# Designs tried in a protein design run: designed miniproteins, single chains. Part 49

Each design is a single chain, and the fold is of that chain. pLDDT is the mean over its residues in the fold that is shown.

## One batch from the design tools (miniprotein)

Design m1793
Fold by ESMFold2-Fast:
Structure m1793 (fold): chain A 99 residues (1-99)
Amino acid sequence: GALAAGLAGAALGAAGVAAPTGAAAAVAAIAGGGAAATGAEAATTPAEAAAALLGGAAALAGGFAAVRKGGGVLGVAGAIAGIGAAVTGALKLGLPELA
């Protein structure tokens, strides 16, 4: 469900921050951003939207960590996916009629 996808995004984003290489951090951030985005799009409740926002924020952090570790453009892709998920989650949380 959407809640599980948002929380999976948060866990994967956190794994990206902790990853020992830029490539591993970038893969984790991209996967986390994707999961969070899926959760955000499927979110129908404030809790699901909040989980997507948290997952997106974690993926953004993982993407930045990936860039710092030499993940380059893949880290940027993870950060962008995280931003998209966080914005969508925030909009659904604040403006559910537009979701």
Scores: mean pLDDT 78

Design m1794
Fold by ESMFold2-Fast:
Structure m1794 (fold): chain A 57 residues (1-57)
Amino acid sequence: DKVAEAIRTYLLLAGASEALADEQANRAREGLTPKQIAADLPAPERGLVLSAYTQYG
């Protein structure tokens, strides 16, 4: 899934852990909305997920 891989890559480039990046990519693969994914994350990771969807999905 192009969107899931973009989220993973973007989070890793922004300094997130591999575990966090993989978890959020899997959530995107499962069809969760950016808002649902972001709701479970603290700032600034919330903004990173929303930005990834805007730029890559």
Scores: mean pLDDT 72

Design m1795
Fold by ESMFold2-Fast:
Structure m1795 (fold): chain A 97 residues (1-97)
Amino acid sequence: ISSRSGVSSQSIRDGVDIDRTIQSGLSQRQIGDIVRMSRDTGVPITSLIGPAATLVSQGYSPQQAYNIIKQAVDRAKTQPTISQKQATIARTVRQLS
């Protein structure tokens, strides 16, 4: 029985989002802080780095993108599950952008 959704896209998305964020001009320090936030919350790094890269591509500065992600993570800390943390991050990024 094959999966309804097909192959996993997570690993592919992870690589693309990380590369895009580096290319978008976020500092090594800001990327390191995002990695630490991912580890501390259990949220996949792609759920933080992907939105950051998207914000920079939309015309936000790297610093503005980083600040939006930081605020989204801070709001997500109160959520009990990783899925709810991810949903809060996505919603907060949308609200602040």
Scores: mean pLDDT 70

Design m1796
Fold by ESMFold2-Fast:
Structure m1796 (fold): chain A 78 residues (1-78)
Amino acid sequence: DEERLEEAIERLGEKVKEKLIKEEGLSEEEAEKYAEKLKEYLRKLAERIGNRNMVAYLEAVLAGDWEKAKEVLEKALA
C-alpha cells in the first residue's frame, strides 16, 4: 500500500505548505522546504510504524480527526 501512503504524504505536505503561507506568512520557498522536510520525516516514521498505521494516521490528520490520529500513533509507537 505504498501508493496510498505516498498520496497521503503528498496531500498532507500540500495542506501544510498552504497553511504556512496563508496563516504564518512564510514565503513559498520557505513553506516548500518545510513541507519537503516533513514529507521525509513522515516516510521515515512509516518505516518504523508500518505503512498501514501511517496511512491511518495521515488520513485521520487530513480529516481533522486529531483524537483518532493521536490514538493511531500512540498504539503504533507502544
Scores: mean pLDDT 81

Design m1797
Fold by ESMFold2-Fast:
Structure m1797 (fold): chain A 100 residues (1-100)
Amino acid sequence: MELSPEARELLRQAAEAFRKGAEHAENGDYEKAVKYFEQAIELARKAEEVARKHGDEDGVNLARALRDMFEEAKKLAENGDYEKAVELMRQAAEVAERHV
């Protein structure tokens, strides 16, 4: 998958924020986990906007998929469902590794 360089960098930053959020969730710090997941969601939204401006349809689709995963992880962390949040982290990392 060929992404615009700006969208790729924003998605890389989003994945890193998501990873930090997952680490905090695993340690029982759900307030910090939610904050990092919110940061990841915002970065994915910015990546979607950048990809859209460049006509990068694949980048838009990837940013939306990652954002949806991050939003679901935030809900799971808010509900205390850490095992499912970790599973979504694993899935998001696999998607990012394959496409970013």
Scores: mean pLDDT 77

Design m1798
Fold by ESMFold2-Fast:
Structure m1798 (fold): chain A 85 residues (1-85)
Amino acid sequence: SKEEERKLILRLIGLELRIIGLEYDIELLEKKLEELKKELEKEKDPEKREKLEKEIKEIEEKIEELKKEIEELKKEIEELRKKLE
């Protein structure tokens, strides 16, 4: 059915756009991570260092979460592309 093919194509476009958005979010988080790591290198106060280390860890965990979401979306794209073959 052409209707089913159109639905698959629109879903593929939507998934690819979502990946682009997630990749952009990762780039912003990686930039923030670099800035926080530079702050940590200059920081001498133990309490402030602990807060920076915690924030760095939370951002690193968020980046890994988003990367896993991208990999799952890529798998869904591959399965949808197989249905169009």
Scores: mean pLDDT 89

Design m1799
Fold by ESMFold2-Fast:
Structure m1799 (fold): chain A 68 residues (1-68)
Amino acid sequence: MSAGALTLEILGKMSPEEQMEWGQLVLDWQETGDAEGFIKRMTEIFKKVLDEETLKQVLEMLEAVAKQ
């Protein structure tokens, strides 16, 4: 699965409130430049909205990207 397709799947599993929180985190990161805070908050949302199998897949994808 591509990163874009995975992102759409994650958004599809989120409530409207969770999607708004995600959008606010992106805006906050763009405004503050706090990438570490963004990643930390993003991971907490993933733990709340993703099942264990999907979360594992997302973490494996992030590790693959980080190795570049």
Scores: mean pLDDT 68

Design m1800
Fold by ESMFold2-Fast:
Order: structure tokens, then C-alpha cells, then sequence
Structure m1800 (fold): chain A 55 residues (1-55)
């Protein structure tokens, strides 16, 4: 259970980092990059939910 909480923390941090990258990509006008980041964020959200279900 402790390892799952640590993993959840790491996933939330990664989601935050992707949000920052998404903002930077939008400022640069890189719409394709924004879509790639959105897909990565969706995958991390799925992992987050799976870890919560494993608790």
C-alpha cells in the first residue's frame, strides 16, 4: 500500500509537468505538441485511477 501511494504521488507530479509543457506548447502555437501532451496526460490519468483501484 505504501508503494501505491508513492506511485500516485509520482503520477500527479508527472501530470503537473505535462500541464506546464502543454502551456508552453500552446504559447509556441504548436497544436500537434498540445495533442501529444493531452494523450500522455490521458494515459497518466488512467494509471492514476488504476492505482487508486488497487488500494
Amino acid sequence: MQDLLSLISDILRDIGDLEDERLAARKAGDEEKVKEIDEKRDKLNKQYLEQLRAL
Scores: mean pLDDT 79

Design m1801
Fold by ESMFold2-Fast:
Structure m1801 (fold): chain A 59 residues (1-59)
Amino acid sequence: MEEAVRAAEEELRRTLLEGGQKIADAVDGSSEEVAKLGKEFADTYRALQARVDALRAAL
């Protein structure tokens, strides 16, 4: 359904904004923390992108 795709895309955008903010906040502290947040963000983003792609393929 188009609504499901829209909701997944909205979650992707929210994840980008929140993940970027967390990394920005961590940059003044620790390179190890930044690396961890970056990896977690990349993994979460890839999972959400795959979900969006699967939903689009179902349309």
Scores: mean pLDDT 76

Design m1802
Fold by ESMFold2-Fast:
Structure m1802 (fold): chain A 96 residues (1-96)
Amino acid sequence: PEITEEQILEVAREAIREAPEAGAAASGVLAALLGLPEEVQERLLRLAEEEGGGRSRRAFEEAYELVKAGRLEEAAERLAELLGAPPEYALRMLKS
């Protein structure tokens, strides 16, 4: 089954509501890794700001830029820190 833009936005919204910074960071990682269209990336960034404020927006932007720069280990460490999980677990999730 193909994942629609609407499904991506709904999953991101739920993740950000559950964990504002971690959910936003995960959404930023996903947007960069999947190479989502710029319009979808902008909608996710706005969603993060609407649901979690400036902290969620910053978490999204930081994670997105780390992945785009090829700094996957740092993106995984940041996401793991926000989730309270081991960095190895987050890196494994990003590579799968």
Scores: mean pLDDT 76

Design m1803
Fold by ESMFold2-Fast:
Structure m1803 (fold): chain A 92 residues (1-92)
Amino acid sequence: SDSLLEAFKQTILDLASQGARVEIRVEGGTVTITISGLTTSQAIGAALRFIGLGLDGLPVKVRIKGNTLTITVSGLSRDQAIALQQSLLDAL
């Protein structure tokens, strides 16, 4: 739902405001977001929030490697994926 995408965007923006580095890649209907420069507690807390969004129905996958999160949202249209990327880049 649109409300889940807004919560997803807000979580990323909150991490960026705390000094995290955010990289965004679009491939078709898939958006991959790499978040780095996190503390261990920030990475765990953020991963739990993204997992919660997945349980609520957002088609999201979360990976943690050290202090880096990789978040993948799939099942979007190409236009939705581009709009999500642009919305995040405009706010970062």
Scores: mean pLDDT 83

Design m1804
Fold by ESMFold2-Fast:
Structure m1804 (fold): chain A 80 residues (1-80)
Amino acid sequence: TRNEEIQKLYDEAVEELAKMVEEALAKGKDSKKVGEVAREAFEEILKVAEDALNGKISLEEAREKLEKIVEEARKKLEEI
């Protein structure tokens, strides 16, 4: 179903964010700064998933937005 596809996109985005956070911490990056990036990205991911579940955005728009959020989080983590 559409809701199952949205859940999959959400799970994939959260898992990718978690991996990037773990890698940043393993590299000795500042845990407070890493945590701030992770929290902001997670809040944005949750909002996209909610908008998709409520029919405010399409499945394709949700995928694009989630990919952008993960990409921006990656860039911010790289700068720490």
Scores: mean pLDDT 88

Design m1805
Fold by ESMFold2-Fast:
Structure m1805 (fold): chain A 70 residues (1-70)
Amino acid sequence: MSRDELLQRYDEVMERINKLLDEAQKAGDTDKVSQLYLVSLRLTDTRVFGSNDELQEEIDRAEKKIDELE
């Protein structure tokens, strides 16, 4: 996968995380907020400091976690 394709996937996943975070915060679900925030932090750190392969792996993990939390 190209860097541009990875960054598009990153943006799409971050948009999903932000939507779920807003919903969880409004519901007062502090455990879900904490889990989503941790996923967001790992994904953001990997985008800045990680390789393309590491970013792809973290996007895949984030998508799986989001599916479990939806």
Scores: mean pLDDT 83

Design m1806
Fold by ESMFold2-Fast:
Structure m1806 (fold): chain A 57 residues (1-57)
Amino acid sequence: SIEELEEQVKKLEERIRELEREVKESKDELIKGLLQIAISTEKFLIERLKKKIEELK
């Protein structure tokens, strides 16, 4: 349902905030790079879910 997809978006946005905090706290450039890739991947998933929600409306 649309409500379930919107809840998934909300959870992914919360995960991004957590990952962004980890980037800020990390001192290792490689770890920061890997976390940024993870953030980009989660953002891609959010955009795909938002598009699906819009198509179902």
Scores: mean pLDDT 85

Design m1807
Fold by ESMFold2-Fast:
Structure m1807 (fold): chain A 71 residues (1-71)
Amino acid sequence: MAERERQLEADITLALGEIYLAIADIVYKHTGNKEEAAELYRKAAELFRQSGTPEGVKLAEEADKKAEELK
């Protein structure tokens, strides 16, 4: 009976990924620092993949694309 703990971990990991995406957008808009923003997008993608959910995989691909676009 650890299903709730696994669901909480997935939900928290997805939320952390979303927070990193938001921070990356803010950093890029306020500082123009592509390198820092890209690093934050990559961290978001890693968190989304760690969630182990199909939704997380799709969000990770989106975050990776944003990081790649900044180069």
Scores: mean pLDDT 79

Design m1809
Fold by ESMFold2-Fast:
Structure m1809 (fold): chain A 90 residues (1-90)
Amino acid sequence: MKPSKEAVTLTTAGGILFAAGDYDEAEELYKEALEIDPEDAVAWYMLGKVYEKKGDYEKAIAYYEKALELDPTNKKAQENLKKVKEKLKA
């Protein structure tokens, strides 16, 4: 199985937009990456961060949980998941 060059390009571009604070555009690129490669744990994790930055904590939780199903070793996703669950309670 060859790695998807298209999905990698989209997640890279999404990461640049996320770093620039362009969360809506980053969201669209990560969603396109997941349409091509639905098991891209990085894209799931980055969408979790996008929704966290947008204040949509319920979506952030769902995306972080999916990222951890695909890659349970992602400690940053574990830490962010705990953080957004606490924010949802507040």
Scores: mean pLDDT 83

Design m1810
Fold by ESMFold2-Fast:
Structure m1810 (fold): chain A 83 residues (1-83)
Amino acid sequence: MAREKAEEYEAKMEEYAEKALEAFEAGDGEKAIEYARKAIEYGKKGAEYLLEAGEITEEELEEAKRRGEELLKKFEAEVKKKE
């Protein structure tokens, strides 16, 4: 089901978000950014499946993608600031 796939991708997003934080704390900015990008990509996939499940609108999907990109840019800036 599309909802179950959304939950699967949400779990992968959480996994990579945790890995990004671990790498950031370890001072590995390159890995932190790589894992953060993967987390955002899995988040976008989860949102796409929520749209297929009828739980969000096309406009909400576009908003989720935009917010994901903004969060990634902010995280990349924080990584650069610490190095």
Scores: mean pLDDT 81

Design m1811
Fold by ESMFold2-Fast:
Structure m1811 (fold): chain A 57 residues (1-57)
Amino acid sequence: MAKAEAAEAKGRAAEAAGDWRAAAQHYGLAAKEYLALGETEKAKEAFAKAAAAISKL
């Protein structure tokens, strides 16, 4: 998988496991990778999920 997709998948897995720190880290990485690809909307979504995970810490 592309790096952004892999990071997003890891973020979702961590979120499902209740590992909010790992979810925030992986979603943050996915957002950064999506921005590098020009996928602005996907990056915004990933950043929102990372922020939501951080708010649960």
Scores: mean pLDDT 81

Design m1813
Fold by ESMFold2-Fast:
Structure m1813 (fold): chain A 64 residues (1-64)
Amino acid sequence: MKEVEAESVEEAVEKAREIGFPVLVTAKNAKPKKSAIAGNEEEVRKIAEHLMKEYGGSVLISKA
């Protein structure tokens, strides 16, 4: 399955539910790539918020 882009924390949670846990959350604009594995909706929310705050832009969600 290809990764999907989420432009907000809420969209990241919705996309993660669609894909199924665990998911990989990656900062789209970070170099080198920054990613973390999330096993549930709360972890997706925390990781997406952190990555968007630190690196800006959107996050990419994919199956872990």
Scores: mean pLDDT 80

Design m1815
Fold by ESMFold2-Fast:
Structure m1815 (fold): chain A 60 residues (1-60)
Amino acid sequence: MLTPEEARRLAEAEMVKEWVEKGYSLEEIAQRLGISVETVKELLKRYEEFQKRIEELKKA
């Protein structure tokens, strides 16, 4: 299970991913969340890392 901090960051990463899929730019997402574009990029990378971990667990 995720810690409260990890769960919060994953929820933010999922939200960012959904907005990217809807066609929002990274700058628009950053403005909507009140964070920097660099933070948006970090959230997307974190989401990809969690997805890779989930895929590894599904293979087992």
Scores: mean pLDDT 74

Design m1816
Fold by ESMFold2-Fast:
Structure m1816 (fold): chain A 68 residues (1-68)
Amino acid sequence: MLSATERRILAAAEAQIAARGEAATSLAEIAAAAGVSRATLYRHFRDKLDLEAAVALRRMQEAIEKLE
């Protein structure tokens, strides 16, 4: 189960990537949108690729849940 902080970071990352595109979205922007420090973000996600993979997995899980 994801923590409230992880869910907030993933939701912010998803929204920022959707609005700005992947290349234009920084970890600093995601942290600010989630209301967390960059240190807190890095505590939960190793790097930007790890965060992007987690966003993709969450989107896929939401799609699967919707089919059930």
Scores: mean pLDDT 76

Design m1817
Fold by ESMFold2-Fast:
Structure m1817 (fold): chain A 60 residues (1-60)
Amino acid sequence: MSSLEEKAREIAERILARDPSLEPEVNEALKILFDPSASVEQKVGAVLRLIGLDLDIELR
């Protein structure tokens, strides 16, 4: 089991608890992360996207 999947779930729950309007962007990132055909680079990009969304909320 990938540590990236655990981290993405935690970040996603945190984002959606603070700003549910970000659900489409969060779901897009999670879709990539949990896609078995996605490359490691795509999965890393998805995690970085979620981190960026979390930081955007923190800087509001």
Scores: mean pLDDT 78

Design m1818
Fold by ESMFold2-Fast:
Structure m1818 (fold): chain A 89 residues (1-89)
Amino acid sequence: MEEELEREILAALGRMYASIAEQIYKRDPSKAEEAAEILERAARLFEEAGDYAGAAEALERAAELYKAAGKEEKAEELRRRAEELRRRA
């Protein structure tokens, strides 16, 4: 039960971080890289929670934002990680 509660908390934190990243980017598109970094943190929280689909989605969005920030290599890295996580989902 403690492990289940921990996973629920981690997933909730992941959702909160993803929401924060989206709001940052929506209000200031010049902060695409900052928002992408927060989405990477959200993805790690989802992975720890066992939510591989959520983690993959967060990484896919982070990749889009890194591309918007001109970080193409980082974007490709995260897309590949997202594909790997999708296979586990």
Scores: mean pLDDT 87

Design m1819
Fold by ESMFold2-Fast:
Structure m1819 (fold): chain A 74 residues (1-74)
Amino acid sequence: SDEERVSRLVLEFVELLRRALAATTDPAVQARLRALGVEAGRLAEDYGAGKISLEEFERKMRELREEVERLAAE
């Protein structure tokens, strides 16, 4: 279902973000990672409110995941 897909994407993102935060001691990188977490939360809220489609949610979540992975490599 769409709900299961959204839940999976959110859980995968949260786990990725948790690992990235645990892997860095740089306060600037941590601040940027936390900002991406806030943005992901807003996307989930917007999807729940019917403001964005599932396709748009998935696309934007993929972009945020790629940014977390980029920051974790710094």
Scores: mean pLDDT 87

Design m1820
Fold by ESMFold2-Fast:
Structure m1820 (fold): chain A 94 residues (1-94)
Amino acid sequence: EEEKREKAQELADRAAVALSKGDYDTAIKLAEEAIKLDPNNVRAYVVLGRAYYKKGDYEKAIEYFEKALKIDPNNPIAQELLEEVKRKLEEKRS
């Protein structure tokens, strides 16, 4: 259990680095591996939300930010970006 959490955290950190470099597909793959090992890894859900947001998949971005907030309701990045993505989605549909 602890070893899985540590590996998930490492994968989530690597996913965040890939995201910062604009490698959204690698960020998604690494973050998905992280949540497979630890379904409560908030960082991995935030990375997935951000990567899908950057790819223009607003519906998936919302889904992953909501999953992050279900685990950690006070996560400031997930709260801020969820509101931003919902605004962008409404703007696109209006």
Scores: mean pLDDT 87

Design m1821
Fold by ESMFold2-Fast:
Structure m1821 (fold): chain A 88 residues (1-88)
Amino acid sequence: AMAASAESTIRALKNAVDALTDDPFDNEVAAALVEIVYAITKISDPALAEAVRPHVDALVEAILNGDKEAAQKHLEETVAAIRSAAAA
């Protein structure tokens, strides 16, 4: 169950980052999608949500700034944190 929830969260976060463009409106939508995924994760698995929050904060900031390289880096860090927390 925990591993399945983690993979679902990872897919949703990757889809949100894939929505990133050079349009600030698309970036705001992508950031909102990341926050929605986080809110759902917080309801279903509060411990996982707490563990990943710093990485999600960095990811959202990179998305809002339109920094695609930083967004990709923080996405990978968030994914690693989710997998680590799910394995614990």
Scores: mean pLDDT 75

Design m1823
Fold by ESMFold2-Fast:
Structure m1823 (fold): chain A 79 residues (1-79)
Amino acid sequence: SELERLKEEVERLMEEAREAQEEGKLKEALELTIEALEKAKELLRLMAEAGEISEEELKEGLERLEELKKELEEKKKEL
């Protein structure tokens, strides 16, 4: 399913981000984490479409992920 595919993609990106961080590639790790957050937003939208979460949960989840993305983008600019 598309939902399962996105879950696997997020997990893969987070694993790649962890490996990059362990290798001292901090900017690459941040970029991979930001990409994972964007995929997580897509996942939340699909979960709402499938009726697995409410519209309220979708809104709150998207706002939280967007705030995290902004924080990581600012950290990336400082590197």
Scores: mean pLDDT 86

Design m1824
Fold by ESMFold2-Fast:
Structure m1824 (fold): chain A 65 residues (1-65)
Amino acid sequence: SLLELIYELFDKEAEKRGLSEEEKKLAKKILEEKLLEIGLNPPKEPILPQELIDEAIDEAKKKLA
């Protein structure tokens, strides 16, 4: 499923960037919120899973800084 693929990509990116458990937890929550928003309001142009993952990780790091 697409959701499983996105979470697999997220886990690999989190490992590659050396995220803490708290950063990973918050980033996953933000990613889930972004995915829900896209499901309710589909964008006009396709969003790559990698972009969603990168945005979620960056936002989590900002909030924990």
Scores: mean pLDDT 81

Design m1825
Fold by ESMFold2-Fast:
Structure m1825 (fold): chain A 56 residues (1-56)
Amino acid sequence: MEEAKKLLEKMQEAADAGNIDEALKLLKEFNSLNTKDQKLVSEAVAIALRAVANSL
């Protein structure tokens, strides 16, 4: 859980910077944690989509 939250924070920073490659790399690391917390999973997806939007 702590690891998942740290990855979400890093993904948020990458998304805010418009760095889609970094955000997607961090999303892959988040998925490797096999998190079953549905709220954290939905937040990770939302951040990744925001990174895409910010890179346009």
Scores: mean pLDDT 77

Design m1826
Fold by ESMFold2-Fast:
Structure m1826 (fold): chain A 85 residues (1-85)
Amino acid sequence: PLPTEPDADLIELGDKLKKKGDEYYKQGNYEKAGDYYLMAGELYHLSGDLEKAAELYRKAAEAYRKAGNLERAEEALERARELEE
């Protein structure tokens, strides 16, 4: 069965991954924070919450920049831009 509405389980998992991203960000582990924000953004995107997905992709990009991972930061920004078209 294919979902016809936003998947509540995907949103809940996204919320959990976002919280893990926030925890790593506070610890100064920006690389892990970026990874968790990116995963949360992907889950919100799959659930149909495009505004939250774009927000999490931008948070991932900022975290990756702080980690010095400019390639992943740019990839995350491109994902956010695609959702705003």
Scores: mean pLDDT 82

Design m1827
Fold by ESMFold2-Fast:
Structure m1827 (fold): chain A 60 residues (1-60)
Amino acid sequence: GPRLARAKVDYVATTPDELSVKAGDLLEVLEERPDGRVRARNLKTGQEGWVPRELLEVLE
């Protein structure tokens, strides 16, 4: 199934490539980068973008 993560804090995107999230939002992890960035889809909004991994709790 999809790899899921939960946003730990609110974050407002500062560039078009970033994803805005609210604390508690469920995200699908699409790609992980070695530099600590994660490409995710917010399952509530359907929006995709990059978010810092440190803001996410990966669910397994």
Scores: mean pLDDT 84

Design m1828
Fold by ESMFold2-Fast:
Structure m1828 (fold): chain A 77 residues (1-77)
Amino acid sequence: SKLEEAKRYFEEAVEALKNGDYETAIELAQKAVELAKDDPVLVGKAYAIIAQGYLNLGDEEKALEWLEKAREYFRKA
């Protein structure tokens, strides 16, 4: 299912983040978002991974944007 595929991409994104592969973590988390449109909790978690990836790359502006998206998504869920 799309949800199972989204969860797989999310798990890979978390692993990439742990390994310091921040660009890959962002790309995988974005794929998880695309597939998990109907799962607000998973989308919010993926947005948080994207934010953390950008923060580790030194892009504080993008990190804040994605963190705010994560917060709004959890607020609406």
Scores: mean pLDDT 86

Design m1829
Fold by ESMFold2-Fast:
Structure m1829 (fold): chain A 85 residues (1-85)
Amino acid sequence: MTGNRGQARHFIGVVDKQVDGGMTLLEQGLVSPEELAEQLDRIIEQLKKLYDKALSLGDTKSAKLIQDKIKEVEERRREVRELAR
């Protein structure tokens, strides 16, 4: 109905922009590694909810795209965590 596929693709695009923006702010010293890691955790939780919704609707294509994006953001979060402390 309301484009679960369109919503997933749009949200993935928004996530990419948010991650890139957060990394830029970190490099400029406008956000701490800890603050960015918390923001990435929120993004991961939103992606997990969207993944569960896609699975419940049988939308395996959107679920795969979301799962791949979760892995990418989790990897970025690990990089940010290395900068904390």
Scores: mean pLDDT 79

